# Designed miniproteins, single chains: the designs that were tried, part 83

Each design is a single chain, and the fold is of that chain. pLDDT is the mean over its residues in the fold that is shown.

## One batch from the design tools (miniprotein)

Design m2871
Fold by ESMFold2-Fast:
Structure m2871 (fold): chain A 68 residues (1-68)
Amino acid sequence: SPEYEALVARGDAWETAADIYEKAGDKENAIKFYELAIQAYERALSIQPDPEVEARLERAKKRLEELK
């Protein structure tokens, strides 16, 4: 569905932004963008199960825990 595809793309974009902020040493913005990516992936998975998106969600959650 267009909503599912948009949510996955949004999650990917926010995860990319989080990685950029993390590498720049901006931990506060990295945390915010990982949290946004997690929300987007969880919402996508509520529409359609996808093992690849589940793996992305778990990766983002792991990165977020490592930053705390």
Scores: mean pLDDT 89

Design m2872
Fold by ESMFold2-Fast:
Parts: C-alpha cells; sequence; structure tokens
Structure m2872 (fold): chain A 72 residues (1-72)
C-alpha cells in the first residue's frame, strides 16, 4: 500500500539520521574523555544522546506500524 511505502521511506530517513547522530555522539565522547572539564562539550553530548533516544523511539513506532499494516 502507499501508506506502507511512505512509512518505509520515513524509516530509511530516520535510520540515516540515527547513524549521523551516533557518529556525532562518538566524536563528542572522545572530546569529553580528552577534556572532562569542558562543560559545553558535555552539554552537547547530553543533547545528542537525548536526540538519539528520541529517534530510536520514532524508529520503533514506525516499524510497529508497518508490521501492523502488513497484517491487513
Amino acid sequence: SSQIANLQALLSQEKAALSDTTAHINALKAKVDADPNDIKTQTLLNVHQIARDSTQWVIQRIEQKIAALQQQ
């Protein structure tokens, strides 16, 4: 169905965003390890971790919706 195709497109976009966010988190973790007194970098790391968790939640909801639609 067109709805399944649209959700699969959104899923691909969200997975790409998750990959990018994960790469940024890994880079920020390395910076925090190098300078544990850099509060600005620690704050950016926290913000990106929250964004990652939100994106993972969205991915799970899209996957569940696709599965439910495929049962119809």
Scores: mean pLDDT 90

Design m2873
Fold by ESMFold2-Fast:
Structure m2873 (fold): chain A 94 residues (1-94)
Amino acid sequence: DEIPLHPELEKKLEEAVAEQLPKAEEAAKDSSLDKVVVMARLMAEAILKIAPDERAKELAEEAVALAAGDVARAQELLKEAVLLTVKKLLEEIE
C-alpha cells in the first residue's frame, strides 16, 4: 500500500523535478558521461535545494562527489538522502 504524500510536499517535489529534468537532459546530450551519472548528480542537487536536514545535505554532497567514480555508492547515498529528506519534510508539515 502506498502512503499518499501531503499535497504541498508532492507539489514541491514535482516542481523541483520539473525544473531540474530539462537541465539533466541537456547535460546528457552534450556530455560523454553516462545518463545515470548525470541523473545522480541532478537528484543530489535537487535534494540540496529542498533538504531541511544537514545530514541529508551531507549525503547528497558526497553522492555528487562520488557519482563519476562510484555510481553504485552514489546511488546508495542518494537513496538515504531522499528518504531522510522526505521523512523530515513530512514531520515539518504534520
Scores: mean pLDDT 61

Design m2874
Fold by ESMFold2-Fast:
Structure m2874 (fold): chain A 71 residues (1-71)
Amino acid sequence: MSAEISEEVAAAFRAATEDPEAGVEVMKLPELRARMREAIARGLAEATPEAAAQVLGDALVRALSELVRAA
């Protein structure tokens, strides 16, 4: 779960960095964050332990921040 979500977020940022047109879409960062929150919320709805959801959230935020720093 967390690996898949982190990979999706990382791939999105990588694509934005590589593609000049996608770079403009980075300005829509709030939309990407909304997607992340929605994925976590759906995980919670599937009876996932809240502690696990917190760990997933931290991993996503860290992966996103690291990718932005590296880019």
Scores: mean pLDDT 55

Design m2875
Fold by ESMFold2-Fast:
Structure m2875 (fold): chain A 91 residues (1-91)
Amino acid sequence: SRRRNQLFQAAYYAIRYQITHDDAAAAQFGRLIRDIGVDDFINFMRNISDADINRIIDAIYRDTGIPLSRSQVRQIIDQIIARLQAAINAS
């Protein structure tokens, strides 16, 4: 449950950063990824459920006032995965 909650929180902050460019969101994401590991996070993001996406949409709307569709969140997730995979391949 703790690891699942950490993965969900990392997804929330990564998506929030992509839409807001809020450095505080980026900092929270970096902290969580150091604990989780980037490979496990990418695997979580590739397999994220519609229920978890809906929870992220609701949380972002509550916290920022920005409405998102599930389609928009899936596009953002694909971009996050591509960027993280590129960073791994460059290392």
Scores: mean pLDDT 89

Design m2876
Fold by ESMFold2-Fast:
Structure m2876 (fold): chain A 82 residues (1-82)
Amino acid sequence: GVVVPKEEVRALLLENRVAVSEEEIEAILNSFPGDTVDVAELIALLLRAAEDYNEPGKVTPKAKDYRALAEILAKTFGVPLE
């Protein structure tokens, strides 16, 4: 898969976040060992977070933001969203 420095994805996520906190982004990035992330695995984590923040009959602002961040990563690094 596409492997990128954590610093690059951190900058991109922090610039584009709306409802997701900086602390949530750091927690997700810290789940990856070392100084790099697999972009497809990061996208999968963001999509799971989006699903976890959805409520029955309502899409939450955090769920929308996690989905949007996953889409930005997919587009930026040429990785499939699914």
Scores: mean pLDDT 81

Design m2877
Fold by ESMFold2-Fast:
Structure m2877 (fold): chain A 96 residues (1-96)
Amino acid sequence: NAEKLAEKLIEQAEKATNSFELDVILTFASMALAIARNLMKQGKYEEALKLLEAIRKVFEVIAEKARSLGDTDLARQAERLIEEANKLMEEAKKKL
């Protein structure tokens, strides 16, 4: 589920031709961080980790594409979300 959604978001991000399209994808992808936090609160650390790994890759593609389009603000937003995903992944790993 999460992996297939991430693959589709990556495909759409790579095909994006402007910052608006990337921002929409970033918005949907960022909602996955809230879902991951909720999974962690429920003790579902393995599920949270899989979701975080998938969505971190989406943020990486968005950051790269934003830089290629010259959108430094969007790239920084995506990079901040990568850092947040990494922190949550470390927290989840400590509970396994």
Scores: mean pLDDT 86

Design m2878
Fold by ESMFold2-Fast:
Structure m2878 (fold): chain A 69 residues (1-69)
Amino acid sequence: MSAEELRAQLAGLEELARLAEAAGDTTMLRYVASQLRELAREAEAAGDLALAAEIRKRADTVESVIQRL
């Protein structure tokens, strides 16, 4: 997967996380966190360690949101 494809998937997951947070949907937020962790593994496998770190940081943020809801 290209860096452009990975960033497009990241943007989609970030939008889904915003909608889920607004709705209080913790099930969807857990799904998004899981998908972000998978996307980070794909970025790391592609050799893009900086993008993988960025995606993991976003996953940590989503997990923090779940704990506050």
Scores: mean pLDDT 85

Design m2879
Fold by ESMFold2-Fast:
Formats: structure tokens, C-alpha cells, sequence
Structure m2879 (fold): chain A 61 residues (1-61)
């Protein structure tokens, strides 16, 4: 599951970066439980958070 976790984290980071934001996957018990997104632009932060959560939904996480 480590490879899947690393790939999911990378996809989340890429999705956030496409909106000008930075994202970190929050992990508990070897699973991603949430994401933390940061951006100086509130609109970019909101779009990046939505994109990161969509990645989680599509991966079944």
C-alpha cells in the first residue's frame, strides 16, 4: 500500500499545484484521511482543495 499512498500524495500535490497552491496529504493508519491546502490566494486555495478532494474520491479514498 506504500506505493499507492505515494502515488495518491503525488496526484494530490499536482492537482493543487495546477491551481497555484500547495497540498499535503494527512495520513492515519496508512491511509490518507484528509488534505491540507495552502495558498496566499483564497480562490486558488478553494479550487485546489476541491481538486485535491476530487482526486481522493476518484481513488476511492
Amino acid sequence: SGDRLAEAARRIAEAAASHGARATALVRDGEIVDVEVTSPDPEAQAKALAAAREVLRRLGL
Scores: mean pLDDT 81

Design m2880
Fold by ESMFold2-Fast:
Structure m2880 (fold): chain A 55 residues (1-55)
Amino acid sequence: MILDSTIENTKKFSEQNPEIGTEALRKGQELLEAGDIQGATMAYARGSGEAIKKI
């Protein structure tokens, strides 16, 4: 299923990018598992923003 692939990719990205708000990425994964793709995308973007501030 498309959702299965998206969840897997989100987990992999979180593992490879620990400097990017891990809590936000974990929240995104939980939302994806619940079927809230929009919410997951927003949580993901939030994590990326935190990483940019740290660089």
Scores: mean pLDDT 62

Design m2881
Fold by ESMFold2-Fast:
Parts: sequence; structure tokens; C-alpha cells
Structure m2881 (fold): chain A 91 residues (1-91)
Amino acid sequence: TDEVREKAIELLEEAKEELEERLKDESTKTVGVYALEQAKRALEEGASLEDVIRILEGGKELVRLLGKDEKDVELAVEIMEELIRRIEELK
């Protein structure tokens, strides 16, 4: 429903703000934020919650591959895993 989509967008925006506030490594932050922005754009263009979760799962792997700080990579992955969990609860 439109209400479910709006809630998912709010969760993506909150997670993006959390990444921007809590991460110190710019490369890890940039990759994480990019993944969240891709997911939000897909959702705004009518993608399913399943598609959004797949984008976020891909974003987690990209953070692990391209992130430069181990602690920030772990934190970004935790933030994205919690986001995925909350989006799954909207189903």
C-alpha cells in the first residue's frame, strides 16, 4: 500500500541520517548512503519491498568490499541489517 511505501521511505531516510552522523570514514559513508539512495529511488519508482531488500543486501556487500575502516564497515552493516529487518516487518 502507499502507507507501507511511505513508512519504508521514512526508514530509509532515518538510516541514511544515522550513517551520516555515526560513520567517520568517508568511503564507507559514501557507499552506504549511495545504497540507501538507490533503494529509496527504486521504492519511489514503484519497486516492491522485496526489490528494496535486495538492493540493501547488495549495498551491505558493497560496503564490505569498498569500506576502508573495519569498525565503520561493521557499524554500517549493522545499521543496514536493522533497516532490512524493519522493512521486512512492513510485509
Scores: mean pLDDT 87

Design m2882
Fold by ESMFold2-Fast:
Structure m2882 (fold): chain A 78 residues (1-78)
Amino acid sequence: EVEELRRKARELSKEAMEYFKKIGEDLAKEFGRASGDPERFKKVYEEMKKKNPEAAEKGIKLSEEDDRYFREAYELEK
């Protein structure tokens, strides 16, 4: 069900953002702004890992998982 996939994606996205905010508000905002720019994503992720590697890894994994659910929902809707 598309609604269920979107709900899971939103929950994962919210959880990922909480980890990013624990690393730093500025970095959390910059990560959001890096959407669609792989070079910027890499730079922000490197900075996050430098400040708090555990939170950065957890946040990135959750963010990747929420993207997967959003993609599945999008494909089901077309």
Scores: mean pLDDT 76

Design m2883
Fold by ESMFold2-Fast:
Structure m2883 (fold): chain A 97 residues (1-97)
Amino acid sequence: SLAKEAARILFELLKEDPTLVFEPLRVLLERVARELGVSVETLYKLLKEIIEELSKILEKEGFEKAAKLFREAAKEEDPEEQERLINLALNALLDEL
């Protein structure tokens, strides 16, 4: 699954450089898209699926608070509110790293 691979790469990037949580979401997705050889637009179409797969990885790794916030972000229908919730989840992940 492309979404599962994108989530894995995103998690590895954040583990290697936790300061990436302060980057705009588009910048993080552009880095992931570059590694996968796809467009960032393709990843935006899969954003909910990527965030759902990321929440599963985080739960397995013990980042329970961040995992819960990403699950809530994945259910959000409003794009602006979804991005706000993703940013909150990224900040929560930094606190648990």
Scores: mean pLDDT 85

Design m2884
Fold by ESMFold2-Fast:
Structure m2884 (fold): chain A 63 residues (1-63)
Amino acid sequence: SELARRLIMHDTGLSDEQVDTIIRIVRENPEWSTAELADKIVEALGLSRRTAEGIVGGIRKLS
């Protein structure tokens, strides 16, 4: 959602493309735990695990 994208960008300073990648990973893998999603985000974007877990948790609360 647009709201999730804007909140993530505001909190993290990530680009639109990076935020879209994160939202896609979370939405395409609804069965995965927050830790598994964070691992995939770290692999895809090179973010710290702590940052990735925070973003995933935020997206899941908005969904």
Scores: mean pLDDT 77

Design m2885
Fold by ESMFold2-Fast:
Structure m2885 (fold): chain A 93 residues (1-93)
Amino acid sequence: SDELAEKVREVQEKALEDFLKEEKLTPSDLVKKLGSIDKTQELLVEMQEIADETLEKLKEMVKKGKPKEELEKILKEFYEELKAKLRAALAKA
């Protein structure tokens, strides 16, 4: 489970890093564009909930003996979901 938690964290970090690079934003620029610290915290909480749900799903898949390719598909879907969430939050700001 520690290895799965690490992989989920790596994907979460990569999604944020790639989003900031694509939008040419620093983390502080993102906070400013979202309009408040509270709105930024709400977004981070929502992203963490998605990460927690993804980790639980991956743990169940490993327990059921699912192949690595199926786990990698879920991690890719998680990456895309996080980036979509970041883009949606920025568009609403």
Scores: mean pLDDT 85

Design m2886
Fold by ESMFold2-Fast:
Structure m2886 (fold): chain A 90 residues (1-90)
Amino acid sequence: AEEYYNKGVRAFNEGRYNEAAKYFTRAIGINPTPNIYTNMGMVYYTMGRYNNGIRYFNRAIGINPNNVYGRRMMGTTYRRMGRYGTRRRI
């Protein structure tokens, strides 16, 4: 579990987001923790896949509601989306 988690973090830091997602998926399959779900959310956030990032942050918060980092990243993701609603008319 820790080996795949560490490989995911390294791949993420090297900008290899698809590899990071694969390693974190492996880590989740062995030991699903809030931290791994939060890191998966960060991968998708960095790729601009904000809806996918939100889903993973929600999963992390669902396991541990006191996950301050996951909640902050979810807030950051909503800010990057720049909109509160789906539809905007000017």
Scores: mean pLDDT 78

Design m2887
Fold by ESMFold2-Fast:
Structure m2887 (fold): chain A 75 residues (1-75)
Amino acid sequence: SLTELARRLLEEAEELLERAKENPSEEVVREAELLAGLAGIVLGVAKLIGDEETIELAERAIELAREAAEIAREG
């Protein structure tokens, strides 16, 4: 389901955030930006169908992916 995809993206975003803190790299920045893009697509679809749970999960995934990219750029 779209909700399960959003949960997986959130889990991956959490893992990327930890990777950014431990081993910042351009690869982590690229992975985080790609994840944010994918989560953005999921968010767009969720908003069209009114799936509030998926909206919240996707927004959180984008937030954490953005934070991971920022931390990785600063390292």
Scores: mean pLDDT 88

Design m2888
Fold by ESMFold2-Fast:
Structure m2888 (fold): chain A 82 residues (1-82)
Amino acid sequence: PEVLSVSIRFTSPTVVVLTADIRDADGNIHTWEKESRVDSTEEPKWYKDGKPATPSQEELEALLNSPLAAEADREALRALLA
């Protein structure tokens, strides 16, 4: 899978949402969202095109290794500090 974009935003002081556009093996682009609570040990909630779904191991590894993910993390921290 190919990561095309990553953005991270805080919807509240305790809720962070990562949004990523990923192209699958068939060339289709899907929007993935990960909703996480920073004040909770609850597992993150994942969505694909607005529907609950679990990303594949390959999609997770693509996100973790994406330079776009690191860039989005810095941008989210800047927004939080502003």
Scores: mean pLDDT 76

Design m2889
Fold by ESMFold2-Fast:
Structure m2889 (fold): chain A 68 residues (1-68)
Amino acid sequence: SREEFRRRLGRLVDGLYDAVDAGDFAGFEERAEEIRELMEENDLPQDGRDSVLRHTEGLRAEAEERAR
């Protein structure tokens, strides 16, 4: 369901923030991959995918810097 999708996505996004705060780039990449798979499984419209990917890429840059 869309509600289940939203809950799962929210948990993974929370995990991205936790990984950034911890300087855990590997954990960040793992959760980013799970988000990609979740979007694919749920046939998310392109506009929605682009929004999520834009947000994820912003966080990825910070996660990479913190892991250095």
Scores: mean pLDDT 80

Design m2890
Fold by ESMFold2-Fast:
Structure m2890 (fold): chain A 62 residues (1-62)
Amino acid sequence: SNLEKAQELLKRAEELRKEGITLMKEADSLPPGSPEQIALYKKAFDKFLEAQRLIEEANKLL
């Protein structure tokens, strides 16, 4: 059903948000402006963008 599909998308979005938060915390522990810190922030940003896309897709099903 559309409800079940929406719930699965929202669950996947939540996991991506958790991954993004973990990457942000890891980046915050690194030297400010280091290439490693910048790379982790970029990865976190990509996770948050993917999560947002899944939430928008879920909303279309509701």
Scores: mean pLDDT 90

Design m2891
Fold by ESMFold2-Fast:
Structure m2891 (fold): chain A 71 residues (1-71)
Amino acid sequence: MATVSEIVVEFAERTNKDDPKEKKIEVLKEITEEVGAPEDLKNGLLKLLNDEEVSEKEQEALAESHRAELE
């Protein structure tokens, strides 16, 4: 299962900080779909990119992904 770090690294490689937000959202969706990210992880990352409030469920998915990477 893909980790948050793997998704973030791919996102940084495929996007530039100056890219339009719409392009960043599209790239993030593409990466999360390619790596088979869980829906809660995908939703959490999309909300973070949109400066939206991340739900407790989405925060837990992000934390679990990070924990799995450290093992």
Scores: mean pLDDT 71

Design m2892
Fold by ESMFold2-Fast:
Structure m2892 (fold): chain A 86 residues (1-86)
Amino acid sequence: MLEEARELVERYLSGELSAEELEKLLEENPEVVVPTAYLLEQALGKASMEVLVAAGAPDEEIRARLEAAGNSPEWLEEFKKKMAEL
């Protein structure tokens, strides 16, 4: 589980995995979503929200987390746009 999450993070950050491919793998392996989000957050500071978007989490949940962290909900729209371009 944790080793799988580390491999996914490394492959995503290196560009080996597209956002679409990462989303599919997270949907097929929901048990790695949380550890993947944790490791990405440690590396990037916002990765938990990015992983939740990639896993198809509801927009309302992501916006609530952004607001709780003092971030703009506009970040979600920009991130989704970037994921669609990959």
Scores: mean pLDDT 67

Design m2893
Fold by ESMFold2-Fast:
Structure m2893 (fold): chain A 81 residues (1-81)
Amino acid sequence: SKEEAIKLLKEALELVKKYFSGPVAQKVIDLLEKAISYIENGDIETAKKYLEEALALVRKHFSGPIAEKVIELLKKALKNL
């Protein structure tokens, strides 16, 4: 559901804000906030595009248990859209 996707994305957003820093982390935050906004407005295709970009950035630039949890949350959010 859209509500489940938004919940998962807000959890991912909080993890990125708490555990990552720098320009790439700020871009991931921006992309996730935009994705949530587009989901709330019913533009699921644009939301998916921003989520896929955020996922690619996390995979490329971050590693470890928190990064893996963020990746899992983003993948689950995409399945709920």
Scores: mean pLDDT 89

Design m2894
Fold by ESMFold2-Fast:
Structure m2894 (fold): chain A 55 residues (1-55)
Amino acid sequence: AYTEEGLQILINQVEEILSIFGKTDTILEAIKKALKSSTLTPEQQSKILAIVKSK
């Protein structure tokens, strides 16, 4: 499970990826797949996806 600090680091990394590559369908699907294969809770996954979609 991710700590609160670990979750924030992951969010920052996702935002950096989106900043470099842009919000494309390929990047969005890769992020969704990575989140589903992670040990993140459904709430944590939803929070990250909401941030990705808001960009």
Scores: mean pLDDT 70

Design m2895
Fold by ESMFold2-Fast:
Structure m2895 (fold): chain A 85 residues (1-85)
Amino acid sequence: DKEKVKEKTKELFEEVIKLLKEYGLPEEDIEILKEAFEKYLKGEENSDELEEQVKEIVEKLPEELKKKIEELIEEKRKEVDEELA
């Protein structure tokens, strides 16, 4: 179900952005991540430059925050798997 996968992906992106804002990530970094997420949801390919910027932002996050993001991703993957089962 493509529509349910898209909805869960959008929820994941919104939760990640909220978590990063609560952490106090700089507005410029939040905007880069939002742009990448919006392009993904539209089915548009991110440029190599945008992908590298996203990677650099993620890599500099505290380990605790990275773990929370990974946990959110795992939870949303399980929800998608249940919907597709």
Scores: mean pLDDT 75

Design m2896
Fold by ESMFold2-Fast:
Structure m2896 (fold): chain A 69 residues (1-69)
Amino acid sequence: SVRDQVLQEIVKRLQAGVPFEDIVAWLTERIRAETDPKERKEILEVLTTFNELSGRNSREQVIQQLQSL
């Protein structure tokens, strides 16, 4: 699914050391480009989950939590 693809891409970016703000910007652009309402909703839910999980001391925890979804 698009959700699973987006989650895997976030995990890869996090493992590569990409800053949280750059991941948020990437997800926001993905949402803006998505024309299918269902897929857009799924990406929005991923962005919401990522924002809730992303803290200064939580990169490894964010990776683990996203891999559990």
Scores: mean pLDDT 82

Design m2897
Fold by ESMFold2-Fast:
Structure m2897 (fold): chain A 102 residues (1-102)
Amino acid sequence: APKVTIEAPTEVAAGSSVTVTFTVTNLDPSVKKAIVKLYYGEKGQRLGKLLAEKEIPGGSSVTVTATLTNLEAGKTYQFVGKVYDAETKELLAEDSKEITVT
């Protein structure tokens, strides 16, 4: 399975800029194409906001980055990175990270 990691601070001040990175490595070369997606939403809510999407060939690595400034004090946001096989639509790997806004 591919190795996936979301990197982000665990806590940010309201009104601050926050950068979230989703890194995908160790994609199987037998996968013809993979779709990489980064989502976010308020924790406990359905994830609805797609921040970044890339299509990449198998055997490759990618980093997708999103910067957010409109995070509300007192909320916790969940970021979810997902990697799908573009042909089969199978979820190959995912990672999640939470950011608490103070």
Scores: mean pLDDT 81

Design m2898
Fold by ESMFold2-Fast:
Structure m2898 (fold): chain A 83 residues (1-83)
Amino acid sequence: MEEARRLIERAKELLKEGKYEEAFREAKEAVMILMKDESIPKEVLLKAIGLMLRGIGYYLDGKYEEAAREFIEAAELLLKAAE
C-alpha cells in the first residue's frame, strides 16, 4: 500500500524533527489503513496490536516520542507482512 508507506516515511521524518505528536498521528493512520488488509497473518496482527497498546500507554503518559516509535514499528511490521 503506497499510502501507508508514505505515511510511515512522513512519521519517521517528523520523529527526526522532534514533532512527536504529529509523528504519532501519521503512524496511527498508517496502522489503521494496514489493519484493514485481510491478507496479514494473525500472528503479525497480534504483535502489531501489542505495539499499539504499548504506544497508547506511552501517549497517555505524555511520552509522545516513545508512542510514535511504537506505532512506527507496528506500521512497518504490518507493511512488511502485507501482500
Scores: mean pLDDT 86

Design m2899
Fold by ESMFold2-Fast:
Structure m2899 (fold): chain A 95 residues (1-95)
Amino acid sequence: SIEEALEEIEKAKDYLSEAAELSNLEEEVEITMVLMLVSVAKKLLEQGKVEEAIETLEYARKRLEELLKKTKNEKAREEIEKAIEHLERAIELLK
């Protein structure tokens, strides 16, 4: 359901915001870019462009996985991992 996917997207955004507060400047910039991608995916869903939204969310997830490899703060890593889980759930709900 699109409504359930949107709820999972909002949870991912909350975890990313928490990760940004715990992150250095370079990590915060990347998290901000991912937040922008997630916001684009929400707008695509509102327009009924489900396939484009899925592609955008999958791209956001891949960027977070790469960020996780470089992130030094353990609490920031935990928040990023939770954001990835919620994005994966959103993608599954849209398929």
Scores: mean pLDDT 89

Design m2900
Fold by ESMFold2-Fast:
Structure m2900 (fold): chain A 79 residues (1-79)
Amino acid sequence: DAVVEELARALEEALGLSPEQARETAEALLRIGGEEATARLAEALRALLEARRAGDAAAEAEARRRVAAILAEIARRAA
């Protein structure tokens, strides 16, 4: 599953998770939030990593807000 692989890779880079933890987390997020929310989360995390590499504080803050919003959306679906 390309979406799980992309999210797992982003979680490894953004949060320092092991490959196993990243895969388990990505699979759980897909089960709870669905494919669209999981794909948007992967995009937001990639944007966050890109902003960090570029040293763009404004872009990093915007990407962090997107990540938080998507995670809150997925958490609401779990409840």
Scores: mean pLDDT 85

Design m2901
Fold by ESMFold2-Fast:
Structure m2901 (fold): chain A 73 residues (1-73)
Amino acid sequence: MAARREAILAEADAIMAALPAIVDIALAKRKGDEEALAAGREAAKATLEAALPAVEAASPEAAALLREMIAQL
C-alpha cells in the first residue's frame, strides 16, 4: 500500500503546484487575454513536467495520466 499512497501524494502535489497556473488560465479565458492564457498554459505544463519523474518513480500509471493531462494543456 505504500507505493499506492506515494503515487497519490506525488500526483496530488503535482496538481496542487499547478493550481495557480490553472486558475490564471481560467481567468485569462474570462478576460479574452490570449497572451495570459498562453503564459498560464506554459507555466502549468512546466510545473507538471517537472513533477513527472517523481510521479513515474511512484507509479507509471499515475505518470501516464499526468502526461495525458499535460497533452491537453
Scores: mean pLDDT 74

Design m2902
Fold by ESMFold2-Fast:
Structure m2902 (fold): chain A 113 residues (1-113)
Amino acid sequence: SPLDELIAKLQAMVDQMLDEIRARMDAGEAADDAVDAVWKKYEPQIAQLLEDAGLSDVDVTIILMHLRATLREVGRQLARDRATLSPAEVAARFARLRDLMVDTVAHQVRLAF
């Protein structure tokens, strides 16, 4: 369905954003700076996808606000995990946070329809 296609595109973009945030943090960037740089790049693309799907300006704004807040929390959690856990444990935690984030975005989009 068009909704399932939209969700698949957003999930792919979230996965790509998380990979870019991790790569920036691995290069020594602070979590909030890495998230802000990646968000600035992807926010217009996500907004356009949601608008093209026929979501209201209010629903687009709410989804974008929640997505940004969740990315910041994931980035901060990765920073904490990197300071306290082994590299293998950090990788396992990141994979679980990625899966949760991807599922949460799908749920939020379905609630707007």
Scores: mean pLDDT 87

Design m2903
Fold by ESMFold2-Fast:
Structure m2903 (fold): chain A 71 residues (1-71)
Amino acid sequence: MEEARRRAAELEKRVAENPDDPQAWIELGRAYLELGDYERAVEAYGRALKATGFSDPEALKLLAEAVEKLQ
């Protein structure tokens, strides 16, 4: 729990400095998913997909998983 929160804070800073970093968005989404913040996880994975031109199969799978958690 604490580790995921710390990681999310570090990744939030990283994406604020470089919003076109798909790997940082993917890791941020995973941290939010671990924290149970599915809405922010969906947003983060969506940003990662936008940065890769919607071509990253791992980000697509993670986005689908987070969306299912919201329903």
Scores: mean pLDDT 78

Design m2904
Fold by ESMFold2-Fast:
Structure m2904 (fold): chain A 77 residues (1-77)
Amino acid sequence: HMMAQRQALGDQIVAAVRRALDLVLREAPHTPSSKEDVIQTIRDITTLVERHARTLGLDDAAEQVRQLGEEAIRQVE
């Protein structure tokens, strides 16, 4: 029971982060000067969520969140 609940929570966290990053990328200004601000926003969101996920023992979700952040940053760069 506990394992199934942890997997469900992890999946929900990953889905929420993916949605948040998609919104950030969609709303991102198209100017070169805004690039660093967008990257910093992605880092702030993913770092906070990854830290809390690891604290909860959701290491797979934390790793997926880290990878989503790196992928989003690559799309901005």
Scores: mean pLDDT 79

Design m2905
Fold by ESMFold2-Fast:
Structure m2905 (fold): chain A 65 residues (1-65)
Amino acid sequence: SEIEKDADEGIELMKEAIENLGGIKLVGDKYVLTYKNMPKERQEEILKALRERAERLGLGPVELA
């Protein structure tokens, strides 16, 4: 189903984010992510996908460092 596909895609993006994650910090009400060995264009793509999923799950906002 569409929901199952979206969940699978979210898991894959989360795995990629974790593998390349340099750090996380809280700035005000925002989580700011820092990545290692990942192009800025890809970081922005992952951020967009994570934001969309975080909104559906009722989680707080996510940004890049």
Scores: mean pLDDT 65

Design m2906
Fold by ESMFold2-Fast:
Structure m2906 (fold): chain A 90 residues (1-90)
Amino acid sequence: MLSEEEAEKLQEFKLAASTVLKQINKPELDEELEEKLQDYAEGKLSAEEAIKFIEEVVKFVESHKDEVDPEDLENFVKKAEEVIEMLKKK
């Protein structure tokens, strides 16, 4: 089971990701990310698989950085790194 702190970090990352993915008009990727994070929370996805998917989303967003607000991009990357570090400690 996720701790409240882990659940909060996942939710903050999801909100930051949703903001940047909406700016680059990729609602389908936002939905896929939500499903992957929920699968991880329910024990249906491993931490390694979750990290890999998050890293792929980060690379995709960085490839579209010119379409994203710089402050939203910085916040998204920071929240992604925090979640990846959290998942790596398990």
Scores: mean pLDDT 83

